# Ledger of designs, part 91: designed miniproteins, single chains

Each design is a single chain, and the fold is of that chain. pLDDT is the mean over its residues in the fold that is shown.

## One batch from the design tools (miniprotein)

Design m3150
Fold by ESMFold2-Fast:
Structure m3150 (fold): chain A 84 residues (1-84)
Amino acid sequence: SSDYEKLLKEFKELYEEAKKKIETEKDLKKREEILEEFKKYAKELLEFASKFLTPEELEKLKKLIEEYLKELEELLKKVEEEQK
């Protein structure tokens, strides 16, 4: 569906922005805040999307959220270790 495709595109753009912010931010606390804001957004997005996506689309979105969160958490850990 067009709504699903648009949502996936916008969510990917937000993921890439969060990733870049974590990579370029110098303050550890601000990096953690970026990750927490993304987590909150992802939760709200999933709740919003549940109102109009099919069960199959929701499952795919949930898996994508889990993958993006895992990637950002690994990135945060890597950047923190590289600055010590």
Scores: mean pLDDT 83

Design m3151
Fold by ESMFold2-Fast:
Structure m3151 (fold): chain A 119 residues (1-119)
Amino acid sequence: PEAAIEAAIAEEIADAGRESAYVRLHALMRVVANTTDEEALAYAASQLAPVLREIAREAEAAGDPEAARLFRLAARAAEKAAQGDKRYRELLQEFARAYVAGDEEALRRLAEEIARLEE
């Protein structure tokens, strides 16, 4: 699981010709969207959480509070999914599938579902 995920990240970096938080995000989201292995999902989620927090901070600095909130909620879901919470794992996988599909409406809906779970 870890070796396959690190290989997927390396391939995405090679394809993009650069390393950035966004390239790592894309690679990890594809892994989360497509994996059926609980250990692979937990590992990918643990790697995804800090990447999502970094992107959320960058969005805040850029003056995009909506994007910052969305990625902050996704980071929370990734943190809980990495800890073995099944409901957050399901939401994270749906979020990842929406992300790779470019479905912005689904991403906003899933962020609100995560927000409701937080309290």
Scores: mean pLDDT 82

Design m3152
Fold by ESMFold2-Fast:
Structure m3152 (fold): chain A 61 residues (1-61)
Amino acid sequence: MTEEEIVAKTQRAAQAIRDGNLEETARIASELAGEELPLPKDRDEAIQLLVKATNKALEKS
């Protein structure tokens, strides 16, 4: 995954968090991590999940 793709996916997930769409956030975070991640129970968990997934994606780029 390119750095540009990681940035684009991270921005989409951030917008999903703003929209309250936890399912979309989990979907994008799973794509970033390259594995299925659990659905976050609230927005704080969604933010933590996105941070973890983004860091994992950056380690491979």
Scores: mean pLDDT 80

Design m3153
Fold by ESMFold2-Fast:
Structure m3153 (fold): chain A 73 residues (1-73)
Amino acid sequence: SALLEQQRAELRAQLAAQRKKLVDEAIKALNEAHKSGKPEAQAQAQQVVAQKSAQLRALEDEYRAQVARLEAL
């Protein structure tokens, strides 16, 4: 249905936007740590990258679950 296609497109767009935000935040953290030259800042940036990666995986899993739920309706 047109409604199903519209909702799938919206979920895909939301995932893409959230993915870009998480990637941009991780890159910013790495760049700030590199610029600082401090080992503690670099360790914090690596932790941010790990957290953003975990958040991205959770978002992708939720996207797949939401698409499956829509198709089951």
Scores: mean pLDDT 87

Design m3154
Fold by ESMFold2-Fast:
Structure m3154 (fold): chain A 85 residues (1-85)
Amino acid sequence: GVGSQGLSILLDALKEAKQVADLVSSLSPEFGKKAEELLQLGQQLYDQALGKMAEGPYLGGNAARDAADELRQRTQDLLQQALSS
C-alpha cells in the first residue's frame, strides 16, 4: 500500500545515509560530528513518519516520502562537502 511503499523508500534513504555517514566519519573529527548529526536527523524523521503512520497510511506514507527526500538531500550535501574538502 501507499504507506508501506513510503516507509520502504524512507528505510532505503536511512540505509544510504548510514553508508555515507560511515564513509565520511573516518575523514576528520568535524565530519564525524556531521555524520552523527545526519544519523540523528534520520532517526528523528523516521520516528515522525511512524507517528503519522499511526494517524493513517496516506498521512504516514506522505510523511515518509517527504522525510526520505529531505534525508537524501542532506546525505548528498554531506557527501559533496566531504568530496570538496
Scores: mean pLDDT 86

Design m3155
Fold by ESMFold2-Fast:
Formats: C-alpha cells, structure tokens, sequence
Structure m3155 (fold): chain A 93 residues (1-93)
C-alpha cells in the first residue's frame, strides 16, 4: 500500500491518490485536500526538486498517510512552501 501511494504521489496522479485514501478510510474532505495539496507541492516544477528529493518527500507523505498523521502532512507542506518562497526571493535578488 505505501509503495502504491508513493507511486501515485510521484506521478502526480490525483485520481489514484484519492482512491487509495478511500481504501485507507481517509474519507474526510479536509484530510484528502491536505494530501492532494502536498502532492501538488512535491510535483511543483518551481521548487526545482531533484528526483532524489521528490522521492524522499513522496516517501514521507506516503508514511504520513499510512499513519493517518495530519500533523506530519502539514509540516511537510510548510517545509515545501518555505522552500518555494526562498527560491522566489533568490530569483528576484
């Protein structure tokens, strides 16, 4: 299951991720939205993540989903959002 989650996350496959979340019983809309937003951040080309970094973040998200750990997903989103902001600042200066 974790491997299927990781594959869907890396592929940016929102439909497969939603189906896997339903299999896990993670049917709360706010939780599903949080997971989908994290998937979008991991696959955002503006972040310029290496393939290795993408794989590490996808693994972390998959682990958080299996653990049903909303806090871990939010922490991952904050980390990626901060990185995106730092890259935007560096491009202006």
Amino acid sequence: LKERLKEAILAGDKETLRALLDELGLTEPSFQQLALEALDLINDPALELSEEEKEEYAERLAEALVAKDRRAILELQIELAVRLLERAVRRVT
Scores: mean pLDDT 80

Design m3156
Fold by ESMFold2-Fast:
Structure m3156 (fold): chain A 62 residues (1-62)
Amino acid sequence: KKEEEEWKKIVEINQKAAERARQRLDSLPPAATPAERVALSDEIGQEVLKEFNKELKEYEKK
């Protein structure tokens, strides 16, 4: 019951983070090299992870 609510919140946070990551990836110039794409993808992944953890921590405080 409570686990279901927590899981739904986690899914929502993850969906928002994924959508934000897609928007940033879509803004990449087509001329970017594979190495540059990998580097930016890693940066985006780290940002998404930090944001996800921040929202999770905020939710847990309530």
Scores: mean pLDDT 71

Design m3157
Fold by ESMFold2-Fast:
Structure m3157 (fold): chain A 88 residues (1-88)
Amino acid sequence: SSEIEEILSELNQLEQQIKSEFGSEHPLTIASSHLINQIKKELKEGNYTEAETKSKLLTDFLTGSLGPDHPLTIQSKRILEKLQKLSK
């Protein structure tokens, strides 16, 4: 669906922004990219509840690492909210 395509695009944008800010080899980037790739896989397989669960883990990780008000944390929360609507 167009909604899934939008979420996949936003996940790709988030990953690129994290890599741009911290570098590809940074532990934060490696951990975030791993979670983002898992979320993308679950979405492509139609496992929306599992995608939501992994997106929550990503948001919690970024909140703990960068704080709740960081632009990347806020972007991850927006993606989580969209996934929560799909898993209903």
Scores: mean pLDDT 89

Design m3158
Fold by ESMFold2-Fast:
Order: C-alpha cells, then sequence, then structure tokens
Structure m3158 (fold): chain A 70 residues (1-70)
C-alpha cells in the first residue's frame, strides 16, 4: 500500500479506516523518523509535517516500509 506521509499525523481512527494496522503505523513512523533525520529535518512538529507533505509511505506485502518522494 502507498499513502501520503501526512497520514502519519492522523488519529488512530483515521488510520484504522484506511486499513493501516498499529504495527504498520509504528514501522511507518520509524522509517519516516529515520528519513527525516537523514535529511537533516528539525525535530519540530512544523518541520516534520512540512517534510511529510513532500513524501509518500509505501508498505510492501512483506511488511517492508519505504519513504519515497510524493
Amino acid sequence: MRFPGTVLFADDATLAALGITPEQREKARAAFGKAAAEAGVDGSAEALRAFAATKDIVIYEDGTVEVVDA
């Protein structure tokens, strides 16, 4: 599955409605945090949300998570 990076900031009910499990959410947030740190993004909520708007999250059938350009 593929979804906008900004979806990671949605509430649990919204993520569940999109078919994203808690485990997939945790893996996606970890991958996003790593990508943001590698890109030198400030840890502020504003900077992280701006970075998320430029990214998509891909969850493969094997459970692998990748952060890609939107």
Scores: mean pLDDT 79

Design m3159
Fold by ESMFold2-Fast:
Formats: sequence, C-alpha cells, structure tokens
Structure m3159 (fold): chain A 90 residues (1-90)
Amino acid sequence: MEELRKAAEEAASSLSPDLANLVLSHMRDVIGFSLPTLNNAAVAAGKPELIPEIRKLFIDMLRSMKNAKSVDEARDLYNKALGQAVDLVT
C-alpha cells in the first residue's frame, strides 16, 4: 500500500493540477476498491501468488502516469492495468 501511495505522489508532483488530481483519485480507487476486490478474486481462484503481481502492475501503472499528457491518456493507462489484473485472476 505505501508503494502505491509513493508511486502516485511521485507521478502527481510533476503533473498539472488536473492530471495530479486524477492520478491521486485513481490511486484511491486502487487502494480502496480494485486491490481488495482483485486480491479476493486471486485467493478465490486458488492463485494467492498473483497478489504481489497485481500490486506491482498498479504500482508500475501509477508511476507511468508521470508521462501522461492528458486526462484521457491517464485514464487509458488505468483501464489497461485494471484489464490486465482482471485477466490474471480470471
């Protein structure tokens, strides 16, 4: 969890206020909803070893947002990571 917050804060620090707010919003959604849901899905699927991989996927996604040039680009990065995480637990 701390690594996700740090990744989002580092990315946000170099972005415009609108993009920074979106990155922090996505970080809150990941921590508060996506990660708990996907972690539970991984355990239910008998694949708890995927939990650190899912976490790394979201950390890498949040870090990559420092290169986002638009709100749409940042949203696409989030949606891609979410889709990849869902595919891992399905």
Scores: mean pLDDT 83

Design m3160
Fold by ESMFold2-Fast:
Structure m3160 (fold): chain A 77 residues (1-77)
Amino acid sequence: VTNISPTSGKLGETVTVTGTAAEDGDYTVVFGTDKYPATATNGTFSVDVPATVKGVKEVSAYDAKGRMSAATDFTVE
């Protein structure tokens, strides 16, 4: 997992987090303290995340083997 977009959103909105994956399969996207399942197909994944808590959230993804991507900050305004 290399890219996460977008990097900011508004409180109370649903944010679609998209990323690129080296391998197809099951991924876990971590958004702050919450975990969301995502499936990568053709090197990409997306997951809808409710932006319910204001502030900077660390976003990372775990591959099917439990290996974590580099964390990216996401700002809920």
Scores: mean pLDDT 71

Design m3161
Fold by ESMFold2-Fast:
Parts: sequence; structure tokens; C-alpha cells
Structure m3161 (fold): chain A 86 residues (1-86)
Amino acid sequence: SEVEAALSPEERAAAIERGALAAEVGLLAGALGDEATRERAAALFRAGDWAGVERILRELRERITDEEVLKEIEEKVEAARREALA
């Protein structure tokens, strides 16, 4: 596709990782029922503030105490990465 042809391998890898960050933040915020943090993350995604997104991701991971929930989210994020690579 035109978009795929325009990206270097490094740029494609960065785009996949950004997509994975978006997916993980959405899943973690959803598990916590934290719509305010989800909206804040969406604003940072639109602004291209990836450091801010990564900080929110760390905060959300630390707030989830159920290891099985964290594992399920990790599996879904990995599935999203595999889909993006296919």
C-alpha cells in the first residue's frame, strides 16, 4: 500500500509501537473504568507527546493490582502487534 511504501523499516517499527501503546493505554484505562485518563491519553496521542503517553501507561500499570488482568492486557497488546506485522 502507499502508506507502507512510504515508511522505512525503523519508521514502520515506530508506528507499530505507537499503535501498541495506544491499545495498551485503552485496555488499562478500560479495566480501571478511568475515562478521564483515557481522554487525557487521547489528547497526548493527538499532540504527539509520546513521553506523556508512556508516563500515563506506567501510571495505569501500577494502578492494576490483579496480575491476571495485566496478563490478559499484555496478551491483547501482543495480538495487536502481531496483527500489525501481518
Scores: mean pLDDT 76

Design m3162
Fold by ESMFold2-Fast:
Structure m3162 (fold): chain A 92 residues (1-92)
Amino acid sequence: SEIEALMERLREKVAEAVKLLTAAQESGQPLTDEQIAELEKLMKEINELLDQLRRLDETQPLTPEQRQAVREAETILEIIKDKLEEQEKLRG
């Protein structure tokens, strides 16, 4: 189904973001330009997937498991946003 396909893509993008955030945290260094670009791309892709899922939820309610995955994705978006804002402040 469309929801199942979007959920699989969401889980993949969230996993990619978690790996990048974990690697950045373990390095103790500021984000590289490449890491910033990848996080910005992941944030955009996750937001687009969440928007599609929210539209589908209007006609086909998400399961509790799917709603949990959406909440986890929203949490990861906030972490990415905070990290990107922190890096912008360091550049200014």
Scores: mean pLDDT 84

Design m3163
Fold by ESMFold2-Fast:
Structure m3163 (fold): chain A 84 residues (1-84)
Amino acid sequence: MEEAEKLFEEHKDVIEEEIEKFLSQLDVPEEVKEALRKGYLEGLKYFAYVLVNKVDASQEEVSNKALEIMEKTIEEELKKYKES
């Protein structure tokens, strides 16, 4: 239990740092960068959930679901910035 939480926290820090470095290289508005950051984090959270809980799913199913979560999160965040 504690090992799973520690691994998740370690992955979150590393992933957030790499995403921030990547986004800083992109010549796009900050609102787009924020949407991409949130999308990547949500997809990776699902991936970590599958790995930690040993969900009985194929690699293809996991990849497709993670991508779907990322795309939906990005679209929802971009829509919020357009109205806000």
Scores: mean pLDDT 72

Design m3164
Fold by ESMFold2-Fast:
Structure m3164 (fold): chain A 78 residues (1-78)
Amino acid sequence: MEHLREGIRAYRAGDLETAKKHFEEASKSKDPRVAATAYLLLGQIYYEQGDYEGARKWYEEAAKVKDPELSRGARQNL
């Protein structure tokens, strides 16, 4: 979870590029909950930057993880 934690810290500081790099690393996690959270946060950042294709890609990945808690929100978000 180190990359997810570092990404959130960077996002709070307004460093979106550093946040994206950490969330991309967190998205490779073997923990589906960590990966799904990283996908959702990447989608949010890409959407905020006007990269709608990038945002869509990350939201689709989040929806595929099927984490019981996150899958309900992710499926209804798009």
Scores: mean pLDDT 75

Design m3165
Fold by ESMFold2-Fast:
Structure m3165 (fold): chain A 105 residues (1-105)
Amino acid sequence: SELVELLREFRERFREAAEGKSELEQVRIFGELLLEFAKRLAAAEGVDLSDEEASDLDTLASVFSPEAVEALRRLVQIHRDLAEGKISVEEALEEIERLIEELEA
């Protein structure tokens, strides 16, 4: 699945990029990677999204499958939890891994 491949790539890139960074930088990196993930996922479906469109869940819901929309909603929630200091980078990586496992089940 393209979605699963992109999620694995997202998880690995976030793990590497977030290592040794401040909490503020980790949140910023996650947001940047999330935007890139949404744009790459859309491109795989033949859709070119602006940064504004790729940041809007309602726009994404019109472009993607329900499964892909749910994955994006989960990533947005992880980003919020990181920004609010509710979870660590390690916990965020574990949540992404659980999402991948759910999609492969």
Scores: mean pLDDT 82

Design m3166
Fold by ESMFold2-Fast:
Structure m3166 (fold): chain A 79 residues (1-79)
Amino acid sequence: LQELLELLRRLIERLRELGASEADIARLEQALEVTEKYGRKALADTFALIRAVAESMGPAARPLAEEAREQLQRVLEAE
């Protein structure tokens, strides 16, 4: 779980660097706190939110959207 939490923090920071809105960053930080508190059960929702934010930012964030999609799929397949 700690490695995935560190990955989530890095993805959120990269989205901030690419110009994600303060409102979107606040939602992502809230989702990260939920994941830290409730663990693996919240991972899928948090990766889905990262993907949605990255997709809304256009082509510059496409690699982040793809990384989040891949991680979401792995989380869902692991159950």
Scores: mean pLDDT 78

Design m3167
Fold by ESMFold2-Fast:
Structure m3167 (fold): chain A 87 residues (1-87)
Amino acid sequence: MIRKFSEEEIKEMKELLDKYFAELQRLADEAVARGLDPSTAASLLVAGMIQAVGAMLESENVEEAKKRIEEIVAWTRRRLDELVAAS
């Protein structure tokens, strides 16, 4: 279900997504610098971004969305670290 947001909520959501997209990009770049295949890192970055947008759209409020996105970022970090260790 896609929630209908107010203009104020949309602004807060954009600022939150910008912050977390930058964090996901940083994690992917660090993994590549540590020897992970760039296409694998890019796939995880895109998957994390899609999940973050999904969490945002399905959340009832900004605080719930923030918690779900923080879990997605933590999962992405862990998965990138596992793949770097296996490389």
Scores: mean pLDDT 79

Design m3168
Fold by ESMFold2-Fast:
Structure m3168 (fold): chain A 86 residues (1-86)
Amino acid sequence: SVHAQIQQTIAHLKQEKEQFRKWAEENNVSPELVEEAVALYDEIIARLEEAMTLDDSQAQAAVLATFEELEPKLQEVAERMKKEVE
């Protein structure tokens, strides 16, 4: 079901956020980049949790819109962090 897939995605993102924080601490990533990435993870998770209150069709559209908007921003922060630790 769409809701089950969203729930799995939320769980995965929460795990990624924890793994990211650990990696960032171990690699002395700048606090500004860490805060920016954490804020993006939190916003994606919040939007997906809100999508869980919608019907399947609306939930699917909301998830797609969320990733189309926020995934490029998260990727950009990830690239900036990678350059910082290289």
Scores: mean pLDDT 85

Design m3169
Fold by ESMFold2-Fast:
Structure m3169 (fold): chain A 81 residues (1-81)
Amino acid sequence: SSMEQEVQKILEEIKKVFDELLAQLKAEGASKEEQIRALELMTESFKAYIRSLEDVLGKENVEKLIEEVERYKEELIREVE
C-alpha cells in the first residue's frame, strides 16, 4: 500500500542518516564511547519524531518504525564494539 511504502521510505532515510553520522564520527577519530552516545542521542530524536507522526501513520506503524530504528541502532553499536 501507499502507507507501507511511506513507512519503508522513512525507515530507509533514518538508516541513511545513522550511516552518515557513524561514517563522519569514524572519519573524525571519535572514540567508541562517543560513537555509541551519538547513536543513542540520534535514536531518541528519531523516536520523538516518529511518535509525532502517529496521527498520519497510525499507532501500529509508529511502533514498528520505533522497533526497527532501535534494532538498527543495536546493529550499529555491535559494529562499533
Scores: mean pLDDT 89

Design m3170
Fold by ESMFold2-Fast:
Structure m3170 (fold): chain A 81 residues (1-81)
Amino acid sequence: GLEEAKKALEKGDYEKAIEIAQRVLLESTDPETQAEALYLIGKALLKMGRKEQAKEVFKEIIERYPDSPFVEEAKKLLEEL
């Protein structure tokens, strides 16, 4: 689940973090879980230097999950891109 994605991110296994988070995103119907999965995907993409892909993911969080606790963090990261 998302805890495994976070662990992969902490270890620097960015591609694995994306794979796990994408699976969670596909399996979950909970908006908060979906927003967190997107946030982890965006962070992994940033660590990999894929700035344009990360921008699109952070925009999706803001547009589709405006009540999520990840919106503020997504906005901050978007301003840095």
Scores: mean pLDDT 87

Design m3171
Fold by ESMFold2-Fast:
Structure m3171 (fold): chain A 79 residues (1-79)
Amino acid sequence: SMKAREAAEQRMLEVSRENIKEETEKIDKELNEKWNLIKKYASPEFIKEVESLSEDEQRQTVENKAKELNEMIKKELEG
């Protein structure tokens, strides 16, 4: 029935939104953990630069810096 289809579509949207929320919360938690790591080990100048950026730019910069640090650690362990 049309009502059962609409209810199923609404339920799928709610499940998708919940899954997106859970994934976003995981990403935000990981980002906060990465940012805390950067705050401990990065220069105060870098921290100030990141804090002056927009939210989207902060997110991207933190992700890039964490990836760079992980690649450096990997290279030292494999060399």
Scores: mean pLDDT 73

Design m3172
Fold by ESMFold2-Fast:
Structure m3172 (fold): chain A 84 residues (1-84)
Amino acid sequence: MLDPETVERIVYEVLREVPGIDEKTARDIARTVANEVRASGGSLDAALEAFERVLDTLVKEGIITPEQAEEALRRFRERLAAAA
């Protein structure tokens, strides 16, 4: 079971390391992913799917590159595994 507050922190920290993502955007996305985790009862799959959907949207909007999205998703997976 994932703690939504831990997920929020990890998403925020990962996104703040991506060039072109400001603090407000990182916080808004982190809250969105954390809320999805809370709604799912702490599902790891829900966390990964929510974050991947957000990253796909950011790539489609031209905010980040596909390479940056892949790196962010990789870092998110690694940090979630370490926090479990």
Scores: mean pLDDT 85

Design m3173
Fold by ESMFold2-Fast:
Structure m3173 (fold): chain A 104 residues (1-104)
Amino acid sequence: HMEEELEKLRKEYADKLWELAQNIRKQADTLIENLKKKYSEEEVKETILNFKIAVEQRLIEMYQELKELFADDPERVAELEANIQREQDDLKKYQAELEKLKAS
């Protein structure tokens, strides 16, 4: 009984964590677009880069936790590893853009 209930709880938690990750990205994109409408790119460029970096770091953490929760599903693990790689590539890009901006 307890093992079945725990497995169900873990699955529900994983599903909610995935949904939360998608919602964080959607909300972040909306906030960035709203900032771009109100301010010049020059005024908000550093703020947007710092925010994008923070979002990518959080998404990587969440996908790594999801990978642990789905450890027994190799296809799902492979999909999550691909997502982590994409987020890491974006993170490196934004970090490089921020360093270039600071060096100017």
Scores: mean pLDDT 86

Design m3174
Fold by ESMFold2-Fast:
Structure m3174 (fold): chain A 82 residues (1-82)
Amino acid sequence: SMLEKRAHEEAERIAREKGLSEEQIKAIGEGAGRVASGESVDDAAERVSKETGLSVEEARELIGEALERVFKENLEEQKKKL
């Protein structure tokens, strides 16, 4: 879906801005995409933590931030079309 792709790309952008490793960037992006497709944030964050050594709390925050930005940007985009 478009939302899944946007969540993935936004999460990678945020992780890159915060100076995470390429492995962490990829894992965070995949995690955010899966959450946008219906996975729980907790499950995604735990997977990212196990794969990359990033803390579960940090993974949760980054995934949550990416989804919040995507939802906000989608709302603003819809407003501009009105």
Scores: mean pLDDT 82

Design m3175
Fold by ESMFold2-Fast:
Structure m3175 (fold): chain A 93 residues (1-93)
Amino acid sequence: SKEELEELLKKVEELAKKAIKYLLENKDVTEAIGATLRIIGLLFQARLLLKDPSTPESDIKKALIDALQTILDTVDDPEIKKEAKELIKKIEK
C-alpha cells in the first residue's frame, strides 16, 4: 500500500542520512557529492510520486530501490549495506 511505502520512505531517508555521513567522511569529494545528490534526488522524486494518487506503487518502489542501490554501490560500510539490502527486500514485496 502507499501508506506502507510512506513508512518505507522514512526508513530509507534515515539510512540515507547515515550513508551520506559515511560518504562525506570516507570518499573522494566528487564521488561523495555525486552519490549524495543522486540519493537525495531519488528520495525527493519518491516523495513527489507519493503525493500523486494516480502514481503506480511500482514507480515509487523503483525510486526507493534505485536510492538504496546507489547506497550499496558507493558505501563500503557492512552495517549500512545490510540495512539497505533488508529495505530492498521489504520494498520488493
Scores: mean pLDDT 89

Design m3176
Fold by ESMFold2-Fast:
Structure m3176 (fold): chain A 60 residues (1-60)
Amino acid sequence: SSMKEKGLELLEEGKRLIEEGKELLKTHPNDKSKVLEGVGLILRGIGLQTQAGLLLGKSV
């Protein structure tokens, strides 16, 4: 269904943002600007995964 497709897209995008954010934190731990950017990406990714969960209509 189109809703399932959208939910899967949001999960994939959320995972991508979280991994990108984690990589910034790992590679630039002492750069405040990059740490804030990394945290922002992780929080945005979590938000997208939460939206995807609501759209897919199920907790496990």
Scores: mean pLDDT 84

Design m3177
Fold by ESMFold2-Fast:
Structure m3177 (fold): chain A 84 residues (1-84)
Amino acid sequence: SSMSPDLEELKKKVKERPEKLLKEALENPDADKKEMLEKIEKARKELEELYEFLKKTTVLPPEVEELFKEAFKKLEEAEKIVEE
């Protein structure tokens, strides 16, 4: 295989939390707005720290770069839904 097991685990971690937060924002319009925004902000900071760490230590494949872009976009969309 052209991909390592570590790369598949990384892809899963990058996708999982942003997708879960977007789903929670869409399915729970009556959820505590402050709590949801705090979860989204924490997820964004952790994702930014992971991205910066990886950029310093490895050359990221294009597919992983795109996953980070999609993950950040999902967090931004979740924030918009919660703030509406």
Scores: mean pLDDT 78

Design m3178
Fold by ESMFold2-Fast:
Structure m3178 (fold): chain A 61 residues (1-61)
Amino acid sequence: SLEEKSAELVKELVKRRKEIDATITDPEQRAAEMRRLQQEALDKLTPLGKEIAKKYLEKKG
């Protein structure tokens, strides 16, 4: 499902963030890697988020 794909992407992003925290102790390098991770997250999650939102807009609550 779209929710499963979103959860999988979030899990992957969390894993990568943990790797950055574990391997990169330099603040400048960490900031650069975190910025790249944020950009990738936005790139991948935004289209998926739009599809999920569209699905919810069709449900009455």
Scores: mean pLDDT 76

Design m3179
Fold by ESMFold2-Fast:
Structure m3179 (fold): chain A 77 residues (1-77)
Amino acid sequence: AFETQERIDEIMEELGISYEELGELVDKLEAQPSREEQLEVLEEWLEENGLEDKREVALELLELIEERKKKAEEIKK
């Protein structure tokens, strides 16, 4: 939904990241077989970017990405 994208855009601005960086993060997260491994990748990414204090908004971003993916999979012809 457009509202989901707006919230993603707000979080990206808060985190100071580009769409390219978000795309790379999403690809890394989706490659992980479990939620625990996704959280490990997210924590490493936050440390690499000096965003440990923004963990809560990063978790919200992960949830929005998952929701968007599930929404796309649920859309049937």
Scores: mean pLDDT 74

Design m3180
Fold by ESMFold2-Fast:
Order: structure tokens, then sequence, then C-alpha cells
Structure m3180 (fold): chain A 86 residues (1-86)
């Protein structure tokens, strides 16, 4: 279910080690600093696809759920970026 995918996204971020967390935070901050809304959106979509790929590999998520997982990750990132910019 979509709710189970949301849970996996949360578990993934909680499972990051210190180095992985620092790299994510650096990239996320760089993306959040992009003033061009279209470029910022494009970079968030790229990040969401990369995170979804890692989650799929780690949790053996079926290929048929890839697009839904990308959407769930992107929604989480967009909510976070909105909070970061406000």
Amino acid sequence: SREELRRLVVEYFQSLDEEEREEFEKRFTEIGSIEDEEKRKEELEKLAREIAEEIMKKYNIPEELREELIEVVLEALELSIKSFRE
C-alpha cells in the first residue's frame, strides 16, 4: 500500500549512517537554495528517483511499485523543502 511505502521511506532515512546523512543534508540544502523553481523541481525529482532506487534495492521492492515509490519520496522531499524555505 502507499502507506507501507511511506513507512519504508521513513525507515530508509532513519537507517542512514552519519556520512550518508551528511551527504544527503548537503545535497538537499544545495537543491533548496536553487532560486529557479523549475530547476529546483527537476533536481528534487532526480533526488527522489535516486532515493527510490536505493529503497528498492535495500527492501527488494517490486519494479511495478517504482513509480509510486518515486511519487511518495518526491512528496516527502517537497514538504521538507517547503518547511526549509519558510
Scores: mean pLDDT 82

Design m3181
Fold by ESMFold2-Fast:
Structure m3181 (fold): chain A 90 residues (1-90)
Amino acid sequence: NDSIFNIIDNTIDQIQQNNPSIYPQIQSIYDQSRPIIRQSSPDDMRRITMQMMNRMRQISLSHNPNDQDSITIISQTSGRIIDAINAQMR
């Protein structure tokens, strides 16, 4: 499970470096979601993580609709997290 949080942490660090203006909002969403994700079943973890990532995507689009770098990072990270959760479930 720590590998999933490492993926998210690294993604937030990339967002902070590439688009520092949205970083505080993205970090706040993650801080709110992290303890819930940690305590969740694999199915709930997948659902809650996808909801969190969708909120992050909406913030990126609302701030700059043409910010393809942040949107791409969020979308790629969502895929990697789902793959990691699915691999743990077998």
Scores: mean pLDDT 75

Design m3182
Fold by ESMFold2-Fast:
Structure m3182 (fold): chain A 84 residues (1-84)
Amino acid sequence: SEEEKARLERAVDRAIETIKSPDPFERDVGLALAEIIAALAVKSGDYETAAEIYRRVADTLEEVGGDPALAQEYRRKAEELEKK
């Protein structure tokens, strides 16, 4: 439904904004939220949405100068889901 899609998009946007925090604890919370949302998308068979969430996480980590190895791991997760 459009309401479900809008709620998902808002949840993802909030998680991404949380990852942009300069506080490492807030970044970890944002990463955990993004992982939960992506896992729910996978459970519903929406691999494209889950892959997009992981790509946004990787891009955001690169943007804020986070751990490059962690950013690459999220990019890898997105690529694996795109193969499904």
Scores: mean pLDDT 86

Design m3183
Fold by ESMFold2-Fast:
Structure m3183 (fold): chain A 103 residues (1-103)
Amino acid sequence: SQAERAEREALLGAEAARHATLHGKTGGSGAAAGGVAAVGAGVGAAIASGDLEGQGAKAIEAASRGGLEAVRGGGVGEEGRRGAEAAYEGGREAARLGAEGAA
């Protein structure tokens, strides 16, 4: 149940990150919101896992990389789409690592 909780929280964060990035209109505000949400997902996963050094630390790293790519994507056109996908993938990887750490 701890692993399931970590995965669920991270996946909800990943979905929120993708939604914020795609539905935040032009000017990078959506990309910034997506980045913040992705990092939050990773932190949440790490905390829920109870392993801040092993898999939890990797979850934070994965989410942070996805979040940074979302911000760099600028929330517009093809770059915005790639940023949204990066945020989502970072959150998904965080979910996997967090669940692994919680097991």
Scores: mean pLDDT 61

Design m3184
Fold by ESMFold2-Fast:
Structure m3184 (fold): chain A 55 residues (1-55)
Amino acid sequence: SELQKLIDEAKELFEKLMEKLTPEERQRYSQRFIEALDDPEKLKALIEELKKRLE
């Protein structure tokens, strides 16, 4: 499903960022991820933010 692909992409990006994030940032992104799990629009927004953070 498209939703599962978005979840997988968000997880991969979050894992790549994990070592660069402060504990406060990890908690913030984890909370946003949980809130976005059933909403493709929120997942897309989170993916965009994670991609910008990796740049």
Scores: mean pLDDT 79

